# Designed miniproteins, single chains, continued (2), part 91

Each design is a single chain, and the fold is of that chain. pLDDT is the mean over its residues in the fold that is shown.

## One batch from the design tools (miniprotein)

Design m7347
Fold by ESMFold2-Fast:
Structure m7347 (fold): chain A 64 residues (1-64)
Amino acid sequence: SLEEAIEEVLRETGRPTLSWAQAAELISKFTGLSLEEAIQIVQAETDRPTLSKAQAKAIVEKHK
């Protein structure tokens, strides 16, 4: 699931938040959008250098 995929990335990196690249890869995987399109969405949705699990989930749900 999306939630399991996010938790996997956070566990593997040992970080509490996702990078833009990590969030974009998950968005691409679960929406079918290209990585380029996913990066543009992440850039538009946040003014922060990283995304929370909740923010990444909300973006996927909005764009699927």
Scores: mean pLDDT 80

Design m7348
Fold by ESMFold2-Fast:
Structure m7348 (fold): chain A 62 residues (1-62)
Amino acid sequence: MAEEKIRELLKEEPEEIQEIAIELYEAYKKGDIDKVQELALKLREKLSEEKLEELQKLLESL
């Protein structure tokens, strides 16, 4: 379910960006703060501030 919600939010983005977002979610669940920060920076370069906020809210709700 979590992966599907992330892919749905980012459905108009390239598959590569969707995979990075899913990896970010997995890092959150593992408590890997360094990996979360690394992946968040990559997404920030590729996504708008608005999409990043939507993704953050989604991840916090999961």
Scores: mean pLDDT 80

Design m7349
Fold by ESMFold2-Fast:
Structure m7349 (fold): chain A 64 residues (1-64)
Amino acid sequence: MAELVANVRAALRRFAAEGWSAEDIRRMVNTVKNWVKQNESDPAAVAAFTAELDRIAAEVEAEL
């Protein structure tokens, strides 16, 4: 899971550099959040990872 968070951060920063809009970034984050909900059985882990993904999205959007 930590690798997933790091990979998502790197991918979102690359997409932002390629000209993706804030809406596109949020759409990608929501897709990853849905994947986590489907593949993680621990609801506490789901909550922690979705919160971290939202934090990364906000960081990337602030740098646009």
Scores: mean pLDDT 77

Design m7350
Fold by ESMFold2-Fast:
Structure m7350 (fold): chain A 79 residues (1-79)
Amino acid sequence: SSLLEELEKLLEEIEELLEKAKKATTDQEVRSLGRELHKLKERLEELEKKAKTEEEFNIIKRSYEVLDEVERVMVRKLT
């Protein structure tokens, strides 16, 4: 379905954000990535409202898990 394709693309963007978070060295970079994290969460929440299949929910669950890892990496960078 087109929703599955949108979810897969969003997961790819979230994985790219994780790699950027791992490479961030300044508070300014981390804050900028934090704004991007918020936007990706909002997009995921909107797509979640449209989800109907087990496959769609599985990608959504994985996307939330990666977003949580992004937050953990960012918190470590700020401490």
Scores: mean pLDDT 87

Design m7351
Fold by ESMFold2-Fast:
Order: structure tokens, then C-alpha cells, then sequence
Structure m7351 (fold): chain A 55 residues (1-55)
């Protein structure tokens, strides 16, 4: 299990909750890259975290 990537996702969620869209996006991208997800999936995750921070 990729524990580091999960930790990155938790950081992304925390920053999204704090309203820090840029940090939330950056951590989401790092998590997706660690998992080796394709670019389309990575961008979708980053956008979701960014949108959550702005909500």
C-alpha cells in the first residue's frame, strides 16, 4: 500500500477545508503522480480538490 500517497491526499483534503486551493491542488497532484495515475485522472483529482477549497 502506498502510504505516502495517502498522506498526500490527506494534506490535499486539509488544505481544501482551509480554503487553500493552490496547496490543495499541489498535494493532490503529488498523490496522483506517486500512484502513477494517467494525466486525465490526475487533472480530475486536482480540479476536484481545487473546487472543494473554493466551495
Amino acid sequence: MEEKAIEYLKKAATYAQQGNAEEARDWAVKAAEYFGWDEKTREALAKHMEDAAKA
Scores: mean pLDDT 78

Design m7352
Fold by ESMFold2-Fast:
Structure m7352 (fold): chain A 87 residues (1-87)
Amino acid sequence: MSLEEQKELALELVRRALETPGVTPAHLYIVAGVAKANGDPIVAEALKQAADEHERLTGGGPVRPQDRERVLQAAEDAAEKAIEELK
């Protein structure tokens, strides 16, 4: 998987999670850990930063509609930064 494909996968995973009722930061951290174990560093970093932002906004609770854009943006920013750091 290319770094750009990892970014696309990470954003898709975060979008699906945000559309799933009751998803908490713990769920995103689990996905980040699985991605890291699989050797997908961009997916791992994007999901970790999305989880950190989700926790910051909700205190560990489920995402609210107004928080979705911020969580998704955190994943996108983290993926872009991680790709630049690996070039």
Scores: mean pLDDT 84

Design m7353
Fold by ESMFold2-Fast:
Structure m7353 (fold): chain A 80 residues (1-80)
Amino acid sequence: PSLEEAKKLIEEGEKLKKEGKDPKKAAELYLKAALIYIELEKFEEAEEAVKKAIEADPSLRLEIEIELGIALIEAAVRKL
């Protein structure tokens, strides 16, 4: 994954949010971007993307937090 891919996912999520269409899809796009940022160790950008995902669809909060936790553990293990 690349920073450009993460940026495109954020832009797609923002477009869906502005159109008021499919909150779940917007949240999934933001989450996917956050996971890419975590893999690239861009943790500040990842945190912002996670906040956007939860805001887009709060019903997915638990799923988002689980995926985030797994990605953070995987990133930490790669340093060992």
Scores: mean pLDDT 81

Design m7354
Fold by ESMFold2-Fast:
Structure m7354 (fold): chain A 70 residues (1-70)
Amino acid sequence: SMSEIRKELEKKIDELQKKVEEALKNGDLEAARKYVKEIEKLVKEVKPKLSESDQKRFERVVNQLKKLVE
């Protein structure tokens, strides 16, 4: 269902965000960028199955993370 797809995506993003935070704390920008790209890929793959409001919300998360690793 749509709610299960959203919940699973949120869980995967949370785990990857923890890895981004750990990489940034260690000064490993290369690893941080890699994890952000994985999040972006997951959002892009799931996006067609999400509501418009959820799509916009996850796109904002991706954009914020991309700015952190610039």
Scores: mean pLDDT 84

Design m7355
Fold by ESMFold2-Fast:
Structure m7355 (fold): chain A 119 residues (1-119)
Amino acid sequence: SPLDRLEAAADALIRRIQDEVDRMKKENLTDEQALATFERIAEEVKRLIDQALELVKKSTDPETKERIVEILKRIKEAVQKAFDELLKMVKNPEAKERLEKLYQEVLDEIDKAIEEVKS
């Protein structure tokens, strides 16, 4: 079903986020590489949000909405964990501020999507 495909896409994204962060932890990476990684994560999260919202437009079923909210909450948790790990790797204060701003933007987009799904 479209919902099963969204769940599979979310699971794949969460795994990809975890694998990318683990890879970066093992390498001597620059602040710019950490920022670029988070920017890629943000774009993938935005694409998943778009898919979730398109599914909600096609089905107003309460059970479908609840499962989409659960998926978005799991994505939010993965993003929070990735941010915490990347923040530890970043050395320059200006790069930390840029990462924190990107993080807040992604969290706001996820929270807005959750609210829209619930309405």
Scores: mean pLDDT 87

Design m7356
Fold by ESMFold2-Fast:
Structure m7356 (fold): chain A 73 residues (1-73)
Amino acid sequence: MKEEQEKIKKVLEESKKSLELVKRHALENGSVQAAKNGGKSLTDMAYSISEEAGKKVKEEGEKIVKEVAEELA
């Protein structure tokens, strides 16, 4: 149980860093679709590891898509 929680924590920390890179890349390219694609890929990866990690990464990815859409509007 504790080892599983540490694995989830590492996935969440790595995914948050990757989502920040996705946001930067999407803004640099002026593409909301890039944010959606990056967020989906990270969410799918997190779900393959843990449902809990997948849900949290999905929520964070959706926030980034919204932020990119607002910034590019």
Scores: mean pLDDT 81

Design m7357
Fold by ESMFold2-Fast:
Structure m7357 (fold): chain A 65 residues (1-65)
Amino acid sequence: SKKAETLLKKGKEYFEQGKYREAIAVYRAAIDADPNNKEAYILLGEAYRKLGDFEKAEEWYKKAQ
């Protein structure tokens, strides 16, 4: 879906700026738009890892599998 792709790009821009909470919100929106987008789950896990939430990061990585 183009909407999920656009949201992923926006989330990556927040992530690059160190805005991990904003990236998480946008990555969640990308998953809502396309629940089969495995990249969105991985990126959400990476954002949680950057916040030090390793447990949530692991949960999202497992959902990508």
Scores: mean pLDDT 88

Design m7358
Fold by ESMFold2-Fast:
Structure m7358 (fold): chain A 79 residues (1-79)
Amino acid sequence: MMSAEEVTEILEQEVEELVKTLHLSPETVEKLKKLIEEVKKEKDPMKRLRLSGEMSLIVAEELGDEEAVKRIEEIMAKA
């Protein structure tokens, strides 16, 4: 079983890797850095997970990466 903290750490690592690999626009990078700071300051693991997922979705949507969007939605949304 994965804890919410472990899932959040994976999402943070994925976002960092995507930024580095996919050369996102400076505006998107700045927005993501702001959200990462919010995640780090958030005490509630569920809110932290939601913020991390919002960041990852912003990245994936801007890149048109359908596979990344699907993976992030599966991590965030327990539909």
Scores: mean pLDDT 68

Design m7359
Fold by ESMFold2-Fast:
Structure m7359 (fold): chain A 80 residues (1-80)
Amino acid sequence: DKNAEIGKELFRKGLKLMAEGNLEEAKRYFEEAIAHYKQADPNSQNLADTYLVLSTVYRKMGNFEKANEYKQKALDILEK
């Protein structure tokens, strides 16, 4: 699936930026990866993993409300 492949590329770029401490750019790449993963499979492990990582990014940025929101989105997929 082309959307899953694009999602994986964006997710990998986001992880690199996150490791470099560039949280704003990492957030953007993870949000784009989520959009592509949703188009491929809205219940995928890749989508759930990306939500968990984005939750961690928001927590590191001090946005605990969005961190909890994205953690819950991941759990909603994983608990099915």
Scores: mean pLDDT 87

Design m7360
Fold by ESMFold2-Fast:
Structure m7360 (fold): chain A 60 residues (1-60)
Amino acid sequence: MEFGIEEIDGVYVAYLKLGELVSGIIAETREQAEENLERLKKAAEEIGEEFLEKLKEFLA
């Protein structure tokens, strides 16, 4: 599982990568992207390890 922020043509994308699955949230400012990144991290923590294992099986 990987988290990050990428800048593309003046917009920012906070992303979560889990196996082959990539999800991102677009923001116009770096500060909003940082908030989105923290939101993605919280979501990943809340769903838990067991759900992540099932998601990996679904993606395979």
Scores: mean pLDDT 72

Design m7361
Fold by ESMFold2-Fast:
Order: structure tokens, then sequence, then C-alpha cells
Structure m7361 (fold): chain A 77 residues (1-77)
């Protein structure tokens, strides 16, 4: 489960590196959800912030703020 989250996160990093921001946001979101399921809140926060960052690059500030809030909620666990 944690290994699955790591692979999804790496896909997000690779998509971001290639400029595929829509795909990067998708992979970071999936990785964050899997990290939360695994109880790995530190890496879940990192992945949600990754999604927020790429949504800002896409010009979607509302989605960026949504994912920043998700990261903050996980931080309170």
Amino acid sequence: KKEEAEELYKKGIEADRQGNFEEAAKWFTKAADKYVEAGDYENAIRAYRGAASVYRLLGDEEKAQEFERKAEEVRKK
C-alpha cells in the first residue's frame, strides 16, 4: 500500500518534469490519497502540496487552494 503510494508519487514527479501538469495533478492526488490510507501523513501532505503547485501552474487557483486545505487538514492528524 505504501509502495503503491510511492509509485504514484514518482509518476506525478515524472509528469511534472515533462510539463504534463494535468497528469501530474492526477498522480499526486492519487498518491496523497494512498498515503493517507497508509497513515503516512507526512508524505500525504507533500503529495497534496504537489497537486496544489501544479494546479497553480494550470491557472486553477480554486483547486490549488482546495489541495492546500487538504494538506493542512492532514497536518492536524
Scores: mean pLDDT 85

Design m7362
Fold by ESMFold2-Fast:
Order: sequence, then C-alpha cells, then structure tokens
Structure m7362 (fold): chain A 64 residues (1-64)
Amino acid sequence: MDALSQQARQDQVDGLARINGLSEEQKQALMTSEEAYQEALQRAREKAQPGRDAAREIAEELRR
C-alpha cells in the first residue's frame, strides 16, 4: 500500500481510539487487522450515538 492509504487509515484509527477509549496497543491492532478495524468502527458508531442521545435526554430532564 502507498503512504497516503496508510496515513488515511492511521487518521481513522486515531479517531476510533478517541471515541472508544483505546490504548496504544489496541490502536496498533486496528492498523494490522481488518476485522478488528471494522469491529472498532461499528463499536465507535454505537458508543457515540447512544452516548449523545443519553446526554441530551438527561440535559432535557434537568431543564424541566
């Protein structure tokens, strides 16, 4: 693979690690395993959306 493709994946992995709270070791696993990368992407989407919805609902209740 070329350096640009590797850089794009690195940027995605960094984003996934931020959302999922991953360690540096787990970030390296995402760089080497397509299955781990796809699973982390799915988990990040699930974590981001429910967390935002829950925080918004709590804020709405406290504003009553």
Scores: mean pLDDT 68

Design m7363
Fold by ESMFold2-Fast:
Structure m7363 (fold): chain A 62 residues (1-62)
Amino acid sequence: FRVGDLVQAVHDFEAVRPDELSLKKGDLVEILGVHPDGLVEVRSLRTGRVGLVPAGFLERVP
């Protein structure tokens, strides 16, 4: 992923840390940053909230 990419959640994700963002399957998010630990900073287009999500829960929109 790259900053500015529009990607989609492939599964529901429930935040377990305060810096993480919960997502529902199908949610569209904008990539704000990519971390070397496999977390991605995103903004939810549905809620406008920002947080970290594991990269494995996201895919590029076709």
Scores: mean pLDDT 79

Design m7364
Fold by ESMFold2-Fast:
Structure m7364 (fold): chain A 67 residues (1-67)
Amino acid sequence: SLAEEIAKRYGPEIARTLEAMVDALEKIAKERGVFDEEEYKNLRETLDKAIEELAKIAGVSVEELRA
């Protein structure tokens, strides 16, 4: 399927981009003094679930996708 082809080809790039975005948001929030530990925990959990689903669609492990 198209989703499988996209996930297999671009999954690693998507995973890296999502992780970089979440890391950037954390740094900005801390710099601006608006960091919320619970909100950020929820964001990380959402990211983890998204990466797990992407890896599942791509037919690879989460570790392989995060490479």
Scores: mean pLDDT 80

Design m7365
Fold by ESMFold2-Fast:
Structure m7365 (fold): chain A 63 residues (1-63)
Amino acid sequence: SELVERFRKRLGGVDEELIKLGEKAAEELRREAEELRETDPKRAELLRGIAEGILLLTEAIAK
């Protein structure tokens, strides 16, 4: 969208670095969630939700 494009320009081209960081963070959270799936399913579900939220935000920045 136009708004997202303007934000990307304001960040001075750091959107690629932010996308990388967000994808890395989401991957780490998904890994932790999988580890906790049997021992703490509520926390695992929360971490999966946070990881998905991060990916949605990074995707929005990438558009």
Scores: mean pLDDT 76

Design m7366
Fold by ESMFold2-Fast:
Structure m7366 (fold): chain A 74 residues (1-74)
Amino acid sequence: SEQGIIDYLVKEFEYAAKTLSEEELTKIAKGIVELAKQLLSPEAVEELLKRLIEIAEKYNKEKTKKLLEELLAK
């Protein structure tokens, strides 16, 4: 299901946000979004982006949050 894919990607992203630098997290965010575009509907990609933005904010990853917000605000 799309929800299962979103939940998995969010979990992996949160683990990365806890353990990795801002620069590495930004690379992972880009990779997650590109993968999601191949697997998910546009509405599910928007839902994923919103959840990734919340995680980036929670872990004070300001550059990654800004990147994700720019991708959402097309």
Scores: mean pLDDT 87

Design m7367
Fold by ESMFold2-Fast:
Structure m7367 (fold): chain A 73 residues (1-73)
Amino acid sequence: MISDKEARIAMLEIAAAVHVSIARSSEDLEEQIRHLEEAIRHLREALALAPDDEELRRALRETEERLREAREE
């Protein structure tokens, strides 16, 4: 059975994935940045709960890179 901690991690991962998808689909730079920032917040919170999760670390790095690229304009 899933623990409260595991449920929270799953919800944070889903929230982050939704925000990344919206950012990827948006042609508006401000909207892209806003959603990437929200995704990063959720991923950092998930990583605080599961610091050894390689998939979460990878997702966070990819999202941070996208935000960096968007902000370089």
Scores: mean pLDDT 84

Design m7368
Fold by ESMFold2-Fast:
Structure m7368 (fold): chain A 66 residues (1-66)
Amino acid sequence: MNPFLEAARTKEQQRIIGDYLEEQGKRAKTPERAARSFEYAAEAYEAAGDLERAKEMREKAEEARK
């Protein structure tokens, strides 16, 4: 893990993207936009290796669609 600096940097970038998309989902004015933003945030967190936060974002996307 730590000898792969590029991989660690990529994971950090994905976490930042996930945080940004989660914030966009919270500020979305429509359920459809909120769900889409949370789905993209889940993909970003999954790419960062944060499966717990990815699951949380998918649950928020599903709740936003209801």
Scores: mean pLDDT 78

Design m7369
Fold by ESMFold2-Fast:
Structure m7369 (fold): chain A 66 residues (1-66)
Amino acid sequence: MLSEEEAEKALEAMREAARKVKIGDKEAFEKAVRELLAEAGLPEEIVEMPLEKISAEVARVVRERL
């Protein structure tokens, strides 16, 4: 499970990727998210996670109010 800090960094990576990539380009979005997660210094286990799993963990932490 992601910590609050890891989920916060993942959320920011997803937001930044959404700004750079057109909606609907799933491949480019996933690539941008992974690059931004690595730049944020997240562990390899998180950077290599399926995007769906990352999204679920971010949603869980956001529900607890980051």
Scores: mean pLDDT 76

Design m7370
Fold by ESMFold2-Fast:
Structure m7370 (fold): chain A 59 residues (1-59)
Amino acid sequence: DLAELARSMFRVILRHYLERGLSEEEARRRALADLEAAMRQMGVPEEEIARLLARLAAE
């Protein structure tokens, strides 16, 4: 499930930034940007990337 994979990747990236001392807001912003870049590298369609990022940002 791509949505579950994206959520797992987001949590790993978010944890990385939080461990480096970033605020929750800044860590979330950077994690979303990194996840977007990673999904593009994996060949995920732009429409699917936008949908997944919108869902994660709303959580």
Scores: mean pLDDT 84

Design m7371
Fold by ESMFold2-Fast:
Structure m7371 (fold): chain A 68 residues (1-68)
Amino acid sequence: SPELEELLRRFRALLEEAWALHEAGRLTPEQLAAFQAEVEGLIAEIDRLDPAAGEDARRLLEALLASL
């Protein structure tokens, strides 16, 4: 669905932005908390439309947070 495609696009963009800031040494704890909250909201919406995609998204977020 177009809605799911949009949510997945936003989700990927947020993860890429957080990772880029982390690699640049510019990811503050406040920015990380804000990104995490926004990503968690997107995962909830993705899960509602497609539970398998939501589960995959959650795993990607967990992998990112473990890498920091």
Scores: mean pLDDT 86

Design m7372
Fold by ESMFold2-Fast:
Structure m7372 (fold): chain A 59 residues (1-59)
Amino acid sequence: MLEEAKKEAIELVERARGSSDEELERAVREANELLRKADPRLRVLVRRDGSVELVELAP
C-alpha cells in the first residue's frame, strides 16, 4: 500500500509538469493527500529545477 501510494504520487506530479503551473499545483495537492493517507510523514516536493522528490518529515 505505502509503496503504491508513493509511486502514484510521483507519477501524478510528473505527468502534470507537462501542463501548466496550475495543473502542477493541483497534482501536488492530490499527491500529498494520497501520501498522507498512507503515511503522514511523507510528502512530495517539486524543486526549482523541476525535479520531483519524495521526502520524509522529521519527527
Scores: mean pLDDT 75

Design m7373
Fold by ESMFold2-Fast:
Structure m7373 (fold): chain A 60 residues (1-60)
Amino acid sequence: ARRLARAVREVPRVPGVLLGLRPGELVEILREYPDGFVLARSLVTGETGLVGRDALELVS
């Protein structure tokens, strides 16, 4: 994946809206929004959804 991030905390899943994440899970960032959310894809499940940017840490 081109832009990877790691979840720094648990994010509860909301079907069709929020991507559920456990701490340490990797996601690919697909798009960033000015409201502080990103569209991400789980590298574990392949699901896409919104995640708060503050819940993610970019992987160098």
Scores: mean pLDDT 80

Design m7375
Fold by ESMFold2-Fast:
Structure m7375 (fold): chain A 64 residues (1-64)
Amino acid sequence: MEEIEKAAREWGTELAEKYGVDPEEARELVLRIARVLSQIYDPETAVELARKAAEQLLADRAAE
């Protein structure tokens, strides 16, 4: 659980800087997706998939 929270915050911060969105919003997005996925996958895989999903969502916003 703590590993997911730490990784989600780190990735959320990086994505926020990359896409120019609010850091708190980006962190919450990654954390929420990772927590849902952690019910099916191991923590490391859940975080990796959550990062990819969050990045795709933020990229879609940037394309609008």
Scores: mean pLDDT 77

Design m7376
Fold by ESMFold2-Fast:
Structure m7376 (fold): chain A 78 residues (1-78)
Amino acid sequence: SRLERARGVAAAAEAAIEAAKAGLTDAVAAVVAEGEALTPADPEEARLLALGTEVARAAVAGDFEAARRLIAELLAEA
């Protein structure tokens, strides 16, 4: 379902925030690069991948407030 997909992306995004806080920013950036190389199966997956990438970039930049705001937006729209 749309909600289950959104929850999956939110969980992965929160894991990326925690990894960035732990100083694993290079690992988070590598996962983002791999995600950007994926071909989305449908427009909703493309939207979720783009949003997940934006959250991970914010987390790597240390902007955890922006990252959490994006996760809240995702869950509110689901």
Scores: mean pLDDT 75

Design m7377
Fold by ESMFold2-Fast:
Structure m7377 (fold): chain A 85 residues (1-85)
Amino acid sequence: GKELKEKLIKKAKELIKEAEELIKEAEKKGDEELLKLYKKLLEKAKELLKKIEEASLDEKELKELELELEILEGLLLIARGISKL
């Protein structure tokens, strides 16, 4: 329980950093639509971090948050692909 929670906190913080980097790149390019999407992903990452920090050590709850975090990671990976075009 505790080890999984710590792992998820670390991952959420990494995704926040990635989203912030994507926002900076979109701002440099002047892409307002991508900037809006990346800001939304940053908000989702921050909300997930808060949920994880507030979560009990219940394995079911932590596994559900892990899945949500993996979905967000996939969305950020797609966003990174778009930014390289």
Scores: mean pLDDT 83

Design m7378
Fold by ESMFold2-Fast:
Structure m7378 (fold): chain A 55 residues (1-55)
Amino acid sequence: SMEERAKKVEELLKGTPLSEEQRKALVDAARGKISKEELAKILGIDLVTVEYLLS
């Protein structure tokens, strides 16, 4: 679920809560509307971490 993916991101960011923009980007990337590379830039994380979050 998206809530589970959001929890993974917050855990990897060491408890930093996601902004509304970052949550929207995560949803858009999970639906294939934006690239994983674009999501990595928005979240400030590497591409490997993005692949883990979208698995």
Scores: mean pLDDT 74

Design m7379
Fold by ESMFold2-Fast:
Structure m7379 (fold): chain A 81 residues (1-81)
Amino acid sequence: MEKLFRAAYEALLKLGASEEDARRSAEEAVKAFQAMLKAGATIEDAIMVGASVAARTAERRSGLDRERAFEAVYEAMRKAA
């Protein structure tokens, strides 16, 4: 779990999110990932949902491009898993 949070957080920082916004978006990613896993989803599906939630949150909070945020967070979380 810590590895996935750090991966999402670092990816969002590299895209220009503030530390506060990157932290909150990464927290939402991990929360969504854990919820999907608890519901019986595959790790791959849980990463997809986590990255989607992070991208949506990053767009709302930081004005980051949703597609770029999704790709960056998805790749980072996938490598950390």
Scores: mean pLDDT 87

Design m7380
Fold by ESMFold2-Fast:
Structure m7380 (fold): chain A 116 residues (1-116)
Amino acid sequence: MEAKREENLKKLEEKLKEYEEKFKKGEIGPIELELFKRAIEKLKEILEEKVLSEEKLEEALELLFEKERLEFEAEAAPEPVRKKVLELLEKAEEYIKEEKFEEAKELLEEAEELLK
Protein backbone atom coordinates (compact mmCIF):
# COMPACT_ATOMS: atom_id res chain seq x y z
CA MET A 1 0.00 0.00 0.00
CA GLU A 2 2.76 2.52 0.88
CA ALA A 3 4.57 1.91 -2.45
CA LYS A 4 1.31 2.50 -4.41
CA ARG A 5 0.64 5.73 -2.49
CA GLU A 6 4.17 6.94 -3.29
CA GLU A 7 3.50 6.14 -6.99
CA ASN A 8 0.21 8.10 -6.80
CA LEU A 9 2.01 11.12 -5.25
CA LYS A 10 4.82 11.00 -7.87
CA LYS A 11 2.20 10.90 -10.65
CA LEU A 12 0.53 14.02 -9.22
CA GLU A 13 3.92 15.81 -9.07
CA GLU A 14 4.49 14.91 -12.75
CA LYS A 15 1.03 16.25 -13.71
CA LEU A 16 1.72 19.48 -11.78
CA LYS A 17 5.05 19.95 -13.61
CA GLU A 18 3.24 19.46 -16.96
CA TYR A 19 0.75 22.21 -16.05
CA GLU A 20 3.53 24.54 -14.82
CA GLU A 21 5.27 23.99 -18.19
CA LYS A 22 2.00 24.83 -20.04
CA PHE A 23 1.78 28.03 -17.99
CA LYS A 24 5.37 28.99 -18.91
CA LYS A 25 4.52 28.43 -22.60
CA GLY A 26 1.42 30.65 -22.29
CA GLU A 27 -0.99 27.75 -23.03
CA ILE A 28 -2.87 28.30 -19.73
CA GLY A 29 -3.42 31.31 -17.48
CA PRO A 30 -2.45 31.77 -13.80
CA ILE A 31 -6.03 31.09 -12.59
CA GLU A 32 -6.15 27.74 -14.46
CA LEU A 33 -2.80 26.72 -12.88
CA GLU A 34 -4.00 27.74 -9.37
CA LEU A 35 -7.24 25.73 -9.79
CA PHE A 36 -5.21 22.69 -10.92
CA LYS A 37 -3.00 23.04 -7.81
CA ARG A 38 -6.15 23.06 -5.63
CA ALA A 39 -7.37 19.86 -7.33
CA ILE A 40 -3.96 18.22 -6.66
CA GLU A 41 -4.13 19.20 -2.96
CA LYS A 42 -7.68 17.79 -2.62
CA LEU A 43 -6.60 14.53 -4.25
CA LYS A 44 -3.59 14.33 -1.86
CA GLU A 45 -6.10 14.52 1.05
CA ILE A 46 -8.00 11.54 -0.43
CA LEU A 47 -4.72 9.60 -0.80
CA GLU A 48 -4.11 9.96 2.97
CA GLU A 49 -7.07 7.54 3.47
CA LYS A 50 -6.75 5.27 0.40
CA VAL A 51 -4.71 4.36 -2.68
CA LEU A 52 -6.01 4.57 -6.26
CA SER A 53 -5.16 2.73 -9.47
CA GLU A 54 -3.52 4.92 -12.14
CA GLU A 55 -6.80 5.08 -14.11
CA LYS A 56 -8.86 6.06 -11.03
CA LEU A 57 -6.19 8.61 -10.01
CA GLU A 58 -6.41 10.34 -13.41
CA GLU A 59 -10.24 10.28 -13.40
CA ALA A 60 -10.41 11.66 -9.83
CA LEU A 61 -7.94 14.44 -10.74
CA GLU A 62 -10.00 15.47 -13.81
CA LEU A 63 -13.24 15.54 -11.78
CA LEU A 64 -11.65 17.50 -8.91
CA PHE A 65 -10.19 19.99 -11.41
CA GLU A 66 -13.66 20.48 -12.98
CA LYS A 67 -15.10 20.97 -9.45
CA GLU A 68 -12.50 23.69 -8.71
CA ARG A 69 -13.30 25.45 -12.02
CA LEU A 70 -17.05 25.41 -11.29
CA GLU A 71 -16.50 26.61 -7.70
CA PHE A 72 -14.48 29.56 -9.08
CA GLU A 73 -17.29 30.39 -11.56
CA ALA A 74 -19.88 30.09 -8.77
CA GLU A 75 -18.20 32.94 -6.81
CA ALA A 76 -19.52 35.37 -9.48
CA ALA A 77 -23.06 33.91 -9.42
CA PRO A 78 -26.11 35.41 -7.62
CA GLU A 79 -26.53 34.25 -4.00
CA PRO A 80 -29.30 31.60 -4.51
CA VAL A 81 -27.56 30.01 -7.54
CA ARG A 82 -24.13 30.14 -5.83
CA LYS A 83 -25.48 28.31 -2.75
CA LYS A 84 -27.09 25.53 -4.85
CA VAL A 85 -23.95 25.09 -6.97
CA LEU A 86 -21.69 24.87 -3.89
CA GLU A 87 -23.99 22.21 -2.37
CA LEU A 88 -23.77 20.15 -5.61
CA LEU A 89 -19.96 20.53 -5.68
CA GLU A 90 -19.65 19.35 -2.04
CA LYS A 91 -21.69 16.22 -2.90
CA ALA A 92 -19.59 15.65 -6.05
CA GLU A 93 -16.37 15.79 -3.98
CA GLU A 94 -17.83 13.20 -1.54
CA TYR A 95 -18.69 10.89 -4.48
CA ILE A 96 -15.12 11.29 -5.81
CA LYS A 97 -13.82 10.21 -2.37
CA GLU A 98 -16.12 7.14 -2.58
CA GLU A 99 -14.88 6.38 -6.16
CA LYS A 100 -18.39 6.99 -7.55
CA PHE A 101 -17.01 8.94 -10.50
CA GLU A 102 -20.06 8.69 -12.79
CA GLU A 103 -22.34 10.06 -10.03
CA ALA A 104 -19.82 12.85 -9.32
CA LYS A 105 -19.71 13.73 -13.05
CA GLU A 106 -23.54 14.02 -13.18
CA LEU A 107 -23.51 16.48 -10.23
CA LEU A 108 -20.73 18.54 -11.85
CA GLU A 109 -22.75 18.70 -15.11
CA GLU A 110 -25.84 19.85 -13.14
CA ALA A 111 -23.74 22.57 -11.43
CA GLU A 112 -22.37 23.74 -14.82
CA GLU A 113 -25.94 24.00 -16.24
CA LEU A 114 -27.02 26.15 -13.25
CA LEU A 115 -24.12 28.56 -13.97
CA LYS A 116 -25.14 29.04 -17.64
Scores: mean pLDDT 85

Design m7381
Fold by ESMFold2-Fast:
Structure m7381 (fold): chain A 70 residues (1-70)
Amino acid sequence: AEELIEEIRRQIEYLKKRKAELEAQGKLEAAEKEEKEIEVLEEVKKKIEEENLSREEAYELYEELMREKE
């Protein structure tokens, strides 16, 4: 459980760095795409912490939230 949360935390950090680099390059549309994924991953992390979701349940939630944020 903790391992999955830490994996998601590391992925969020990676995407934040990538977003900053894209913004520096003037690639604002690509940066917005990264921001949407960051928001979804933060929500998934919160739900894992609140509801103790399995990896499979977390993945299903991620897919659902990504569709909703389109």
Scores: mean pLDDT 80

Design m7382
Fold by ESMFold2-Fast:
Structure m7382 (fold): chain A 89 residues (1-89)
Amino acid sequence: SDLQEALEHAREGYKALLAGDLEAARAHFEKAVEALTRYLKPLVGEEKAELLGEAVRLRWEGWIAEAEGKLEEAKKLFEKAKELAEKAL
């Protein structure tokens, strides 16, 4: 299922992030967002699914930026993620 694929890739992305493998973390989070967006489309419609998927992607990019010590970049990514999630509601 798309939800199972999203959760599996999110899990592998977090493992990579904790191990400091930021390239692998980003690749897994991208696949997790793709699967999550496919899962959400039949539930909330394409526009809202794309907004929610992008919000989640930006949040994960924010965590990667934090791991790199890019705190101002991370803050902006988290703020934009929140804005897109609120727009989807």
Scores: mean pLDDT 88

Design m7383
Fold by ESMFold2-Fast:
Structure m7383 (fold): chain A 60 residues (1-60)
Amino acid sequence: AYTEADLRADLEAERRARAELEREIAELEAQPEPDERRLAVLHTARGILDASIAFTESLL
């Protein structure tokens, strides 16, 4: 079973991953002709990660 320490560690890792993903999206969107298909994949991943973060926060 998850402990509070495990949940806090997971949350911190998820927040770091979210920040890295946001940076990658911003860099890609800054290109003159962004890869729309790649952006769609990254936006989907961000949505999944946001849901995961909210779920982990709800357990604390």
Scores: mean pLDDT 83

Design m7384
Fold by ESMFold2-Fast:
Structure m7384 (fold): chain A 126 residues (1-126)
Amino acid sequence: VEELFKKAVEYGKKAIEDLNKAAELFRQAGATEVAKRAEDVAKKLQESIKKFEELYKNVSPKEAAEYGLKQAKEILEDVEGVLNQARRELAGSDPALRDEIVAALEKASEDVQKMIDYLEKLIKEL
């Protein structure tokens, strides 16, 4: 149970790093608006993780996991939205920079999916 909680938090934090990397690369490409969206998604995920940790320690592991799962699924949709926007706005950009941005966003999506997987396992063990 504790290990699944720690893994969910770990992958959530990795997704934040991936989103912040994508935001930096978007700024290098001159795509300021989509960079801001990536930063906003990272901030929302960070706030969700803090609430998830608070609920886990102070309320119940089950309520925390259910909250975390709901938030992680919403964040996954937000990341996919940023990825789709990136493909449109970066069509005229340097291909190497575009590919690096796409890779960072795909990594963020993968890490959020890992967070979801660990949260679903956590709920089943509670």
Scores: mean pLDDT 88

